# Designs tried in a protein design run: designed miniproteins, single chains, continued (2). Part 13

Each design is a single chain, and the fold is of that chain. pLDDT is the mean over its residues in the fold that is shown.

## One batch from the design tools (miniprotein)

Design m4418
Fold by ESMFold2-Fast:
Structure m4418 (fold): chain A 89 residues (1-89)
Amino acid sequence: ARELLLRAAELAREAARLTLKGKFDEAIRLLEEARRLAATVSPDLARLVGAALDSVKRAKENPDDAILVVGAAMTALATAVDLELAAEA
């Protein structure tokens, strides 16, 4: 369980990095994989990854607000993952 959660977190962090570089399609692919992995550990975490995924898709369609909307969603996701990792420790 913990190893899958760590992998989902790693994919989400890389997706955030790619989103900041404007590589939305690559970020979307990584977030879809992170959501699949998160779903095997926590439905709540999978929901948060899904929200981040929706934010990146919206940013791709409306790039003027991309960095603010995606930044907030990715920060919330990172915090949720760190809290779940701490709870499993």
Scores: mean pLDDT 73

Design m4419
Fold by ESMFold2-Fast:
Structure m4419 (fold): chain A 94 residues (1-94)
Amino acid sequence: SPEQEELRRLIEGLEKLIAEAEAALAAGDHRSAATLLGTAVHGLQDFIRKHNIKDEELEKLIEEARRALDARDLAGALRHLQRAVERLKEIYEK
């Protein structure tokens, strides 16, 4: 379906952003990591809003990632985003 194809592309894009953010963090480039993680959070929020996805665990993980970014806890934001992507996969791959 068009929604499933859009989801697949979103997940691929999010996994790429997360991998690039992890590499930036490992290199000490906190500014690039924060930008990449912020882009991932916005992409997830936009998709959920557009498709009216109602999942309490996913919403909680995205909010935790956003709050971690606001607190400049980039490692925490990365972990919450990784969990959010896995939760999104669980919703659609089962």
Scores: mean pLDDT 87

Design m4420
Fold by ESMFold2-Fast:
Structure m4420 (fold): chain A 77 residues (1-77)
Amino acid sequence: EELKKEFEDFVKKLQEENAKRLAEIEATGTPEQVAAFRKQLREEAKKIFDKIYEEISKKLEDTLNQLRKALEELRKA
């Protein structure tokens, strides 16, 4: 439960830092630099989501494999 709180706080801090950096680039940079930074943020977010999705998918496959083995054992009873 504390781990979830720490994760939420980390995400909020990261969002605040990204917002500040984006504002700085918008104030000092060209439209092309702003677009490039937004693209980097999207790619980084996508990589994080893909990694989480892979972990969840692997755990789901493992659970299904365990259930299938348990059902096969029940057939022997």
Scores: mean pLDDT 73

Design m4421
Fold by ESMFold2-Fast:
Structure m4421 (fold): chain A 89 residues (1-89)
Amino acid sequence: SEVKKKLEEALKKLKKLKEELESLDHSTEEGRKKAEEILDEIDKIIQEVEELVNSNKLTPEQQKIYNEITKIYREIVSRYLNIEARALA
C-alpha cells in the first residue's frame, strides 16, 4: 500500500539522518549548524508521518513501522534536546 511505502521511506530516511547526527562534532559551530539542518529535515519527515497517520487508519503492519519511527524520533529528541532548546531560545 502507498501508506506502508511512505512509512518505510520515512523510517529509512530517519535512520540515515540519525546516523549523520551521531557522526557530527557538536562541539564546533559548523557541527551545530549542520545538526540544526538535519533536525529541521527530521521535523519535516515527522510532520509528514503525523499527517499520514491522522488521515489513515493504520493496519497492524503499518502501526509497527510507525512505532519504530516514533521510537527513533524519541531517541533523537532525547539525545539532541539541548540543540533544539537553544535554537528555539
Scores: mean pLDDT 81

Design m4422
Fold by ESMFold2-Fast:
Structure m4422 (fold): chain A 88 residues (1-88)
Amino acid sequence: KIDKDLKQVESAIDSSLSEEEKKSLVNLVRNILTTTSKFPKLRDALFSRILKALKQEPRVMASSLTGTAIRAIGDEIDGKPDPTAKPA
């Protein structure tokens, strides 16, 4: 469920961002997961990648996460290899 997933996102970022930054990031993730909720496997894959990105780069994920999530959505829908699994 989205609420449970968003709690994991909040936990992943809780030590690196201000309350307002954290809230903005959670809203971005919520919108992404809600938009892809019609495809449960796609949503799960996107959530996994988003959570991994947050754990790898909690300081920069607000800006990077949006780009990563959008690219991951495109890749999953188009069936391309996963270039967003890791930036490097």
Scores: mean pLDDT 62

Design m4423
Fold by ESMFold2-Fast:
Structure m4423 (fold): chain A 110 residues (1-110)
Amino acid sequence: MSKSEILKKLKEIHDKFLEEVNEILEQYKAGKLSEEEAIAKIKEAFRKYAAEALAIVREAASPEIVARFEELVARSLAKLDAAKTVSEAMKVILEFEEEFGELVTEFEES
């Protein structure tokens, strides 16, 4: 798979993940979901996204980048499991996105 095709696939699953999270947040703000339900749905959406991203990264990236991404995913999942509010869950997602963006840049420059 070309580097361009990998980056395109990562962007497609990322855009889908952001759309799903935004829908959950809109339902929460509309009172259609409790905070507990919203957090659970955000965690599920993230687990799905992380698994899809990890599968792509494993096929395409160096073992060093794969290991760093696996560690990032594991840390982020642990932080999400500890989250008690929607704000705490979203902070974990934002921190993950920043670190993942750095890994994608390193992959693109390799």
Scores: mean pLDDT 86

Design m4424
Fold by ESMFold2-Fast:
Structure m4424 (fold): chain A 73 residues (1-73)
Amino acid sequence: SMEERAEEIVRRFEEILNEVYEKYAPSLSEEEQKEFEERREKAIEDMKKLAKDPKYLPLLEEAVKLWEEQLKK
């Protein structure tokens, strides 16, 4: 249950980052694209670490939901 919730939030977060990067990547230089990939990788790693903590999981679920809603605008 908690493990499934953590896995789902990481997947949803990766989808958010993919949508953001897909939008901006075509207008970026090779160097800027590399910086985006490095930041994306680090953000996903941080999310995986926090999602394993029962204290942070509900807060991350709320944050991801708000980010998804923002992207639909």
Scores: mean pLDDT 83

Design m4425
Fold by ESMFold2-Fast:
Structure m4425 (fold): chain A 67 residues (1-67)
Amino acid sequence: GPANEALRRAVLEAAAGKSEEQRELINKGAAAGAAGRTDLGLRLATEAVGEEKGRQIVELASRAAGH
């Protein structure tokens, strides 16, 4: 659906030019968001890409998972 496509684009854009370590944090943040673990997801994603982009990724992951 639209949320899944938006999530894929946001993760791909956020991961562009990032280290392997940062890409792993983005993926773990998105996975935590999809699991409804928003606090954990925000901490991990923010560490990798900052608060604004981190929040966007976690919110999109949560929505794509039906939370």
Scores: mean pLDDT 84

Design m4426
Fold by ESMFold2-Fast:
Structure m4426 (fold): chain A 95 residues (1-95)
Amino acid sequence: MKREKIERLAELVRDRVHTLSPEQLTELAREAGFDVPEGVGLEAELLPLKAALGLLSETERRILSFRSLEDVLAAADEMSDREAAIATLVVLSRE
């Protein structure tokens, strides 16, 4: 289930999100069971910069609207694997 993947990614990353490389974040998303392309970790890191430049898509604006892991879990079934992985990483990076 997608919620189980989100919880597993959060457990694998925890308080280490700021110490892990984008490549390591992508690998942990795959270890959590997400079907994601290369660069997902980098995409998550670049979203705040993209927001500052006014370049966010509607989907990316939705991802940045989540305030907690609980919000991501509540929206899990409405997201693709890529969106759910990025949303989880973005929320954890704000802690």
Scores: mean pLDDT 81

Design m4427
Fold by ESMFold2-Fast:
Structure m4427 (fold): chain A 56 residues (1-56)
Amino acid sequence: SAMEEAKRKKLERAIASLEKQGYPAAAQAIRDAAARGESLETAERRALEKVLEQLF
């Protein structure tokens, strides 16, 4: 569906952005969440957790 396509593209952009900014663990967390069929909300939360772990 168009909504599923939009979610996929949003995750792809987030992965690319995180990798460019030097957060490879956060980018990988999104890939892993997507591979497990987890929601966009869950994928974003996992990525945020990894960014915070890298910063602190």
Scores: mean pLDDT 82

Design m4428
Fold by ESMFold2-Fast:
Structure m4428 (fold): chain A 90 residues (1-90)
Amino acid sequence: TPAMESAAKTAVSEAESESLTGNPAGRYDGLARIYEEKAKDPSLSADEKLDAEVQAGIMSIRAALEGPAGLRGGAGEEGLEFAKTYYESL
């Protein structure tokens, strides 16, 4: 949805602004996991599920481009907490 896209864009922008603090990959990975879980929600419309799947894919690619091999550790968990908090603000 446009609201989800706007919030995801803002979260991505915030994650990018933290590149100098060293965890933008974790935030992208967290966003990808949030969208992946959203896509599994049986109460959502087909369009909402498709949007969530697309956003999860985009965030996964961004995380991979920024991420070290260890992203799946603490950095990924921290990013998930960030993304969940941000997603809940929608």
Scores: mean pLDDT 62

Design m4429
Fold by ESMFold2-Fast:
Structure m4429 (fold): chain A 95 residues (1-95)
Amino acid sequence: KEVERFVRLLLERRSERSGSPLLDEEKFEEAVELVERELRELEEELKKKGLVKPEEKVTLEQLADYLEELAAKEDDPAARETGLALAEALREAAK
């Protein structure tokens, strides 16, 4: 699943920085479920704002585009950097 690839990419980057993985397989599944819920909420927000049609399937690439737009409007540099990193990881997972 694309969301599983996205979560794995985030965990791999975190593991490389910390030198060890912090989540076992059970906790990884919980993280995937949490991320899927957050992405569903973003998808509904895009549909509510009219950025995509209600009947249209929202892609991870479209979600990444939306996160980049939100990050560009963010005044906090740290939050902007985080949003851009998340958008990039979503695009990578969509491949």
Scores: mean pLDDT 66

Design m4430
Fold by ESMFold2-Fast:
Structure m4430 (fold): chain A 68 residues (1-68)
Amino acid sequence: VEEARKAIEEARSALRNGDLDAAETAIQHALKAIEKLYNEGKFDEAKEILAEVNRLRTELERQRAARA
C-alpha cells in the first residue's frame, strides 16, 4: 500500500515538473504495486490506486502530445 501511494506522489511531482520519463517510471512502479495488492486480497486499495494511476496516465499522454 505505501509503495503504491509513494509511486503515485512521485508521478504527480514529476508531471508537475514536466519530467515525463520520471512520471512514466513512477506510473510503472505504481502498476506493479497494484498487482501485489490484488494478490494479497486488498482489492479496495488496489481499485482506488488504479483509478489514480489512470488519471496520471491520461495527463502524461496529454503532456507528450503537447510536446510532439
Scores: mean pLDDT 78

Design m4431
Fold by ESMFold2-Fast:
Structure m4431 (fold): chain A 109 residues (1-109)
Amino acid sequence: MKPILAVIDSRATDEQQAAVLAEAERLAKETGLPLVVVSDREIPGHENIVLRLPEDPKERAKVIEELFKKYKPAYLVVGDDLVTPEIVEIAKKYGIKLIAVRTGTPVPL
């Protein structure tokens, strides 16, 4: 069964982290798919993959691709600040639906 992967970065604001988690939980409820949370901290009430994503966008995309290979998710839920061309291309390559959660002011990528 293909899970939902939600990426929650502790370097984001509490509001941004809560927005990503809420969207992922809503999607899991609507689809009936299992939710796996990827974060540098343990998030209670969910299956967790505890890892710190690299700060470099290119290295971060490599780590996300390895998660796609291992878990073969149906969806990737991330804050819009983490959406790069590389992540979009990898999601398309693996047939993964990318859900970008609006976290406020657009940032340059």
Scores: mean pLDDT 80

Design m4432
Fold by ESMFold2-Fast:
Structure m4432 (fold): chain A 78 residues (1-78)
Amino acid sequence: MEEELKEQLEEFRRDLAALEEAVAAGEVSPADALRGLERGLEELAELKKVAPESLLPEIEELEARLRAAIERLRAVLA
């Protein structure tokens, strides 16, 4: 389970980087990206509830990165 969770976190990081690139390239609307990031935060919150303590720093880092991206997109959309 821990190894599967770590793989999910790595996939999450790659997906986030790909989404950031797609937004910068104009391939995804900021509104669609915002929805995806908010959904990602919900998924990370669920993972955090069942994650071993050793993975909490990685999850918290991803949460912080997602929140920063959400704030940036909301500022653009406001």
Scores: mean pLDDT 80

Design m4433
Fold by ESMFold2-Fast:
Structure m4433 (fold): chain A 69 residues (1-69)
Amino acid sequence: MDEEIARLAIEDAKKFLKEGNYDEAIVAAQLAIKYGNEEQRKEAYRILSEAYEKKGDTEKAEQYRKMAE
């Protein structure tokens, strides 16, 4: 059920990101990376990149953008 935990974490991360709750989005995306498959981890890295960009951490945003490739 690891992929199910990751799926729910990605859904939560996207919701938090949309609401401007960037710290909560980061925590949820990290959970998705821990339990997710390759595609789910890539999606979680994209979410991390966007969350860090929104927080003004351009270095971490670029790092996670590359990990999503």
Scores: mean pLDDT 86

Design m4434
Fold by ESMFold2-Fast:
Structure m4434 (fold): chain A 102 residues (1-102)
Amino acid sequence: MDEELEKAVKEAIELALEKGATGVAKNVEEVYKLAKEKNAYGLGLAAAKLVKKLLEEGKYHEAGAVATEVISLLKKGKYKEAAELLKSLGAKEEAEKGLKEI
């Protein structure tokens, strides 16, 4: 899981920087830090993959909003709410698996 999380985070950060979305890159880095700190690797993976998909689609505002909300929920220990957010935005399977790891 950690290796997959690191890869997904790196890919999302590199794409964000390529697109000039510096704030999104910083938010993805914070998601990675919190996922490691809270042992919420699967939720961090789901968030990083969703952010990358949104960036690929040119949805930079949505990408930043997702990362920011996930940061807030992970800081508060609201893992179920983080999973529901990610599921509502298309990361259902990854969010459900991530929640089960906690």
Scores: mean pLDDT 81

Design m4435
Fold by ESMFold2-Fast:
Parts: structure tokens; C-alpha cells; sequence
Structure m4435 (fold): chain A 70 residues (1-70)
């Protein structure tokens, strides 16, 4: 239905905004750790990569769910 399609578009836009916000926050975190050891920078990057994957999985599951109803 048109309401389900609208919800799908809103979810996709929210997902894109979440990815942009996470990418920005990741860059800020890396820049802030530039004065620290390489090991600490690598740890921050790994944590951010895991968070990005979690966001992607959550949104992908919800998108797939709505997609099956369209």
C-alpha cells in the first residue's frame, strides 16, 4: 500500500542519516585519538566498525521485513 511504501522510504532515509551520522562521529573519534598510540587508534576503529555493522544489520533486517510486505 501507499502507507507501507511511505514507511519504507522513511526507514531508508533514517538508515542513510544514521550511516552519515556514524561516519562523522567515527572521523571525529579517530581525529581525537591522533595524539595517542597506534594501538588505541586501531581499537577505536574496530569498535566503530562493529557499531557500523550492527546499525547496518538492524536496518537491513527491518527493510527486508517491510520489503516482503510491499
Amino acid sequence: SSSQRRRYQELVQDFQRSQVDHDRDTRISIRRTSQISQDERDRVQQVNDTQRDDITRDYQSEIDRIRRQI
Scores: mean pLDDT 77

Design m4436
Fold by ESMFold2-Fast:
Structure m4436 (fold): chain A 82 residues (1-82)
Amino acid sequence: SLEELIEKAHELAGEAQELLKKNLEKIKKNEELYKKLLELLKKADEAIEKLRNAKNEEEAKEALEELKKTIEEIKKLIETVN
Protein backbone atom coordinates (compact mmCIF):
# COMPACT_ATOMS: atom_id res chain seq x y z
CA SER A 1 0.00 0.00 0.00
CA LEU A 2 1.00 3.65 -0.34
CA GLU A 3 1.08 4.00 3.46
CA GLU A 4 3.45 1.02 3.80
CA LEU A 5 5.83 2.52 1.20
CA ILE A 6 5.88 5.86 3.07
CA GLU A 7 6.57 4.04 6.37
CA LYS A 8 9.48 2.14 4.74
CA ALA A 9 10.94 5.44 3.51
CA HIS A 10 10.79 6.87 7.07
CA GLU A 11 12.67 3.80 8.37
CA LEU A 12 15.41 4.13 5.73
CA ALA A 13 15.77 7.88 6.29
CA GLY A 14 16.01 7.38 10.07
CA GLU A 15 18.75 4.75 9.73
CA ALA A 16 20.74 6.98 7.37
CA GLN A 17 20.34 10.00 9.68
CA GLU A 18 21.75 8.09 12.69
CA LEU A 19 24.70 6.78 10.66
CA LEU A 20 25.38 10.26 9.25
CA LYS A 21 25.21 11.88 12.72
CA LYS A 22 28.02 9.58 13.94
CA ASN A 23 30.26 10.30 10.93
CA LEU A 24 29.53 13.94 10.00
CA GLU A 25 32.67 15.43 11.64
CA LYS A 26 34.93 12.94 9.81
CA ILE A 27 33.29 13.77 6.46
CA LYS A 28 33.56 17.54 7.11
CA LYS A 29 37.36 17.20 7.35
CA ASN A 30 37.41 16.29 3.62
CA GLU A 31 36.07 19.16 1.48
CA GLU A 32 35.34 16.99 -1.59
CA LEU A 33 33.49 14.33 0.44
CA TYR A 34 31.48 17.00 2.30
CA LYS A 35 30.46 18.64 -1.00
CA LYS A 36 29.40 15.23 -2.37
CA LEU A 37 27.44 14.55 0.83
CA LEU A 38 25.54 17.86 0.46
CA GLU A 39 24.63 16.92 -3.14
CA LEU A 40 23.39 13.49 -1.99
CA LEU A 41 21.35 15.05 0.85
CA LYS A 42 19.70 17.34 -1.73
CA LYS A 43 18.82 14.27 -3.85
CA ALA A 44 17.39 12.53 -0.75
CA ASP A 45 15.24 15.61 0.03
CA GLU A 46 13.97 15.63 -3.58
CA ALA A 47 13.06 11.92 -3.35
CA ILE A 48 11.26 12.50 -0.02
CA GLU A 49 9.27 15.39 -1.55
CA LYS A 50 8.38 13.17 -4.53
CA LEU A 51 7.15 10.52 -2.09
CA ARG A 52 5.18 13.09 -0.03
CA ASN A 53 3.45 14.24 -3.24
CA ALA A 54 2.88 10.71 -4.63
CA LYS A 55 -0.72 10.28 -5.82
CA ASN A 56 -0.53 6.50 -6.24
CA GLU A 57 1.55 3.43 -5.36
CA GLU A 58 3.54 3.55 -8.63
CA GLU A 59 4.76 7.13 -7.98
CA ALA A 60 5.58 6.19 -4.37
CA LYS A 61 7.59 3.12 -5.49
CA GLU A 62 9.59 5.27 -7.93
CA ALA A 63 10.35 7.85 -5.21
CA LEU A 64 11.28 5.10 -2.72
CA GLU A 65 13.71 3.53 -5.23
CA GLU A 66 15.36 6.94 -5.78
CA LEU A 67 15.64 7.36 -1.99
CA LYS A 68 17.12 3.84 -1.56
CA LYS A 69 19.73 4.53 -4.27
CA THR A 70 20.70 7.86 -2.69
CA ILE A 71 20.95 6.32 0.80
CA GLU A 72 23.20 3.55 -0.60
CA GLU A 73 25.49 6.27 -2.04
CA ILE A 74 25.53 8.06 1.35
CA LYS A 75 26.43 4.79 3.13
CA LYS A 76 29.22 4.14 0.61
CA LEU A 77 30.58 7.66 1.19
CA ILE A 78 30.54 7.06 4.97
CA GLU A 79 32.53 3.82 4.43
CA THR A 80 35.34 5.88 2.82
CA VAL A 81 35.94 7.76 6.13
CA ASN A 82 35.90 4.64 8.38
Scores: mean pLDDT 82

Design m4437
Fold by ESMFold2-Fast:
Structure m4437 (fold): chain A 65 residues (1-65)
Amino acid sequence: SEAEKLAKEALEALEKGDGEKAAKYAIQALRAGGITLSEGAEALLRHAAEQGDKEFVEEVAKGAI
């Protein structure tokens, strides 16, 4: 599915240390899977990625699958 492809890209970005790209693809994976985050929730996720909270971003990406 599209959600699985985007979630895979998010996880690959995390492995490369690109938290911003990982957050972007995790948000897109959630949307493709039918989950819409508020603008505030998306901002918090991007901020967490910038702070190096890769565990949180990984959990969000896995939740889209």
Scores: mean pLDDT 75

Design m4438
Fold by ESMFold2-Fast:
Structure m4438 (fold): chain A 71 residues (1-71)
Amino acid sequence: MITPEEAVDLVVEKIKELGKTPRAIANALADLIYKYEVDLETARTISRVILKALQEGKTIEEIRDELLKAL
């Protein structure tokens, strides 16, 4: 299993590669659950934080900071 910090870095990397889109978030969450075996509660927390931050127009750096504070 990866650490919460590694999970955050993986999600941030996917958003950088694919843009701030729902598809990028879905791909990152799928990797966390199926490839890295992150538990569903952690994946749900990551999803909620990212979706809220995107609605608020936050930068990638701000999204990373909020994820690290939530985990």
Scores: mean pLDDT 78

Design m4439
Fold by ESMFold2-Fast:
Structure m4439 (fold): chain A 92 residues (1-92)
Amino acid sequence: SLSESEKVTSVIDGLESLLMTQEDADIVRDYLLNVLGYSKKQAQEIADIVKGVSLGTAFMIMVAVQSEKYNGGISRKAQDELVKAVKEWLEK
């Protein structure tokens, strides 16, 4: 094992230890409603799922939701927006 491997493991453990708060879930709901055009009910149901998971899992759920919205493809703009959201959460 290299010291670099220990640093990578520490970052992964950090992402898995961060849990989505109610505030984070509300931001996700508003994004789904206002940017992706989901109904209020669908946006709330997805936000409720995201609230119960780690940041890493929440990111993967949002990738899947974006993929479904674009019929199995995620636009470059949507990818850039997801990367920005993840960076903002990592800076908290």
Scores: mean pLDDT 66

Design m4440
Fold by ESMFold2-Fast:
Structure m4440 (fold): chain A 74 residues (1-74)
Amino acid sequence: LQAAIDAVSRAIDALREGNLEEAKRYLEQALELAKDNPTAVEYIQKALEAVDAGNVEEAIRYARKALTALLQAQ
């Protein structure tokens, strides 16, 4: 659980820095780590779609929703 939270948090930091390649890498790691949490998986996938579209604001929004879902699982 903590590893998935850390990965999403690092993805959000990378998105804020405008580092879309690094953000995508962390979101892909988070997707594998969070696969037992369907709500987090859905939001991570939407964040990845937003990154691919170049929509940083939307990617951050979905990544934050994924983070909330992971934190609620604790």
Scores: mean pLDDT 83

Design m4441
Fold by ESMFold2-Fast:
Structure m4441 (fold): chain A 110 residues (1-110)
Amino acid sequence: SEEEKQLLEDQINYEKILEEKYKLAAEKYSAQEFADLVIEEEQHQIAFLDEEMKTANEKLKEVYEEIKKIEEATIQKLRELQAQKASAQELLDVAIKSEKEIIELLKKAL
């Protein structure tokens, strides 16, 4: 539907904004602070998707479940890298890869 298309396009735009936000944050914050910021943002997104899935149609529900899996895997990877005291660049690379995977998934759903 047009409403589904608009919802997917809005989500794509949100993820693109988030990618730019992460790039700027990586320049401003320490590696530890950056990882915490990304993990918090991803956790908020998971909570939002859980609520949206309660009323979403079957197609959107499948898309949201796949996005949630990517975000959960990203949180786990960031926590592992954080424990290893990884560089801000390594943390940023993981965050950007995650956002690009989500954007491609959303584009495929259009």
Scores: mean pLDDT 88

Design m4442
Fold by ESMFold2-Fast:
Structure m4442 (fold): chain A 70 residues (1-70)
Amino acid sequence: MKIKVLLKPGKKLDENKVKEIIESHGGKLISVEHKENYAIVTAEIPEESLDKVLSEINKLPEVEKVYLIQ
């Protein structure tokens, strides 16, 4: 699946923390595509853990908002 992570101005996504969040919930991080004001995270996440993973990523200090896009 693909997750769009909107970033606060001047901030960059901590890829290592995102990986830890996903893997701690039984998922697998496939890739992160960094853009100027957002990142696209491609991952395999168990359906039962998806909401919790999205919530934990959204709590990161650099994150403005998280969207599931695929």
Scores: mean pLDDT 85

Design m4443
Fold by ESMFold2-Fast:
Structure m4443 (fold): chain A 73 residues (1-73)
Amino acid sequence: MKEVEEQLEKFREKAKKGDAKGAKEAYRKMLEKLKTLPEEERRRYLEEFSDIVEEAPPEVQAALEELARSLPG
């Protein structure tokens, strides 16, 4: 749980700074930790992630969209 919160916070920081590479790295680490959580808790963290993405620069949003396409749905 706390590890997911830590990665989410790092993601927020990187996204705010426009660091697309750092944001992708934090997102990947967050997803890895989310795999250990129940589906309900994963959905809650994904909602927080979505809020951060909405505030992010277009460059970061585009990089994350590309990453999302490579993930199993």
Scores: mean pLDDT 75

Design m4444
Fold by ESMFold2-Fast:
Structure m4444 (fold): chain A 95 residues (1-95)
Amino acid sequence: SRLELLAKVALLAGILRASGYSEEEIVEIISKILGISKSTVRRILEEIRKAEEEEQERIVEIGAEIILKENPDLGEEDWEKAKEFSRNLLNLARE
């Protein structure tokens, strides 16, 4: 889905930015991880930057669902923590 792709890109871009990678390195790495073109990654990052509050909240929630799914040690009790982590990564991706 479009929102799931936005959430995956936001999580990855946030992690990579927190790790000190440049914009061009982030685009290259995400392109390779997701198997999509660099131009598509740049378009998605621009969509993430322009997302209004309601769209941002949907990206955060899907990001939290991905975090819980990919981390089997986490359960439903970790939902608020997963949302906070997802929101922090989205904020980094929007820089």
Scores: mean pLDDT 89

Design m4445
Fold by ESMFold2-Fast:
Structure m4445 (fold): chain A 65 residues (1-65)
Amino acid sequence: MKDKAASVVTGTGNAAGLGGRYSDEELREIALAGKRGAQEKLGVDIGEEAIENAVNAGRAAAENR
């Protein structure tokens, strides 16, 4: 769940495969939607910190290139 949300954000954020199609804000929305879905279906709380870290990691990777 956390890893899945992080994978979606990281994959879209790096732009290597998508050519920069998604902004940081759009990636955050996708990650938050995944978090809500996991909470609702599985009753597991995915920490907001994990979502923020996934978005920030994707952005930082793009900036370091």
Scores: mean pLDDT 57

Design m4446
Fold by ESMFold2-Fast:
Structure m4446 (fold): chain A 67 residues (1-67)
Amino acid sequence: MSVEELVERAIRAAEQGNVEEALEYIDELKKLKSVTIEQARRIFQVALRNGDKEVALKALELIQLSS
């Protein structure tokens, strides 16, 4: 699975309120260490709009690990 595919799956899980799935995809993205700040920010913005604080905080961690 590509980085972009994982990003899109994380975004869809966050949009649907599937917190556990969104967190799993973000953890996988954190392991890859090839995620861009822009990709991580997209996940963060979706989580914020949906009011999902746990997913938003994990996406913020991903932003901090991104280049």
Scores: mean pLDDT 82

Design m4447
Fold by ESMFold2-Fast:
Structure m4447 (fold): chain A 76 residues (1-76)
Amino acid sequence: SIDQTMNDARNGNISSVQQLIDQAVTYSRNNTPDNRRMSRTIMQTVWDTYNILQSRGDNDGVNQINNMIRDYTVID
């Protein structure tokens, strides 16, 4: 469930952030307006989690999310 994955991500579960990014990439592979919108919604949730971790001073979590996003930027 996306809701469970988002809740885990908000609690600092980095594996859940990875799952959200994987889902966003999957939606982006089919260039439709609905898939583009879904991908953007998921990525906004990832960035919300990033901001929460940054506000807590969790530099390790912030760096891990940045690395995950960079890795997906270089995939196809």
Scores: mean pLDDT 78

Design m4448
Fold by ESMFold2-Fast:
Structure m4448 (fold): chain A 75 residues (1-75)
Amino acid sequence: MAIEKVKKALIEYLKAKGVKKEEIEKVENMSDEELLKLASKILSEHGDVSTEIPKTDQEAEGMANQLKRLAESEK
């Protein structure tokens, strides 16, 4: 399921940013819709103009790959 890849990538990004454990725990308990909305917001803050909420597994996988790239840049 592509949404699980988005969730994993988002959590890795937040850990790389040094986000508090309490906020990471909230993300782990988010609905799919909430996860996609948060991921879209993060990508838009980094100048990614293609921050439409994904409608398909393929689009969600693309979003996960973008988040992984952002997490790598936070090292």
Scores: mean pLDDT 74

Design m4449
Fold by ESMFold2-Fast:
Structure m4449 (fold): chain A 81 residues (1-81)
Amino acid sequence: MPSAKEIYAAILAKELERLYGAEDVEVTVTDESVEVRGTKRGKPFRVVARKDGSVEVEGEGLSEEEKRAIGEMALRVAQSM
């Protein structure tokens, strides 16, 4: 069976593809952080959310609303572990 981290990673990747049209989404979940990488509007983005509540968002293809939404989703996953 996949681990809880693998399940969370797969769910987050599919939600980002479905809700925000993100492409080539790769999600890495650890005990302390969630890292999301992908492409939006032909431009790469990266989001890192940590269990302590810190969120780092990089990407020219994301709107400010999309950055906030994706950061919140990643943070919820990080804090669920």
Scores: mean pLDDT 80

Design m4450
Fold by ESMFold2-Fast:
Structure m4450 (fold): chain A 77 residues (1-77)
Amino acid sequence: MAEAAREIARLAGELEGASEEEIEEAARELEATPDFAELAAKAAEAAITLAKQQPPSEETEKVIEVGERIRELALAA
C-alpha cells in the first residue's frame, strides 16, 4: 500500500509541479485513507474519460497516460 500511494502521489504531483515534500505528505495521507486504491482508480478512470472528451492536445494525452498508470497502480495495491 505505502509504495502504491507514494507512486500515485508522485505521478499526480509531477503533473502539477509539486515538490518532493508535498508528494511525500500526499502519499502519507493516501496511505492513511480507507479505500484509497478504489478511490484513486475511480478518479483516474473519470479523468481519462473527461480527457478523451476534450480536443486532443499534449496536456490531454499526458493526463490519459498518467491516469492509466495511476489506475494500474491502484488496482495492484
Scores: mean pLDDT 73

Design m4451
Fold by ESMFold2-Fast:
Structure m4451 (fold): chain A 60 residues (1-60)
Amino acid sequence: MKLTDEQIQALVDAVRGRAVTDPRLAGADIDRDGTVSEAEARAVLRKQGYSDEEIAALLA
């Protein structure tokens, strides 16, 4: 697994309107406005090898 549980939690929090503060997740903030859309989070998780079912569970 390329992301830690802490990084996954930070990504979920960013999707819910919290600023991206972990520099390792900067790639998920594509427009660099300090927020992450659900689509951006899904793209990052897919690149890390998560299935669509796992991504749906994490972003629920």
Scores: mean pLDDT 62

Design m4452
Fold by ESMFold2-Fast:
Structure m4452 (fold): chain A 77 residues (1-77)
Amino acid sequence: SAAELAKLKAENEAFLKEMEPLAKKAVETKDKELQLKVLDKVRDRLKELLKRLGFPESELAKVDASYAAAKAKIEAE
């Protein structure tokens, strides 16, 4: 419904406002642990959003694979 979509949009905007300063701090301080925590939170939020929009499990699996690769790259730095 339009009301459910509006709620999802508001929740996503609130999430982004919380994540932006943490992501900025993680990059500026080169804090690998914080970078990984931010990635985990963004991944989980994206998977929740895709699931609520009716995307198949195969698309959720692609998100997991992409974030696993990004985490491995950060760990290798």
Scores: mean pLDDT 82

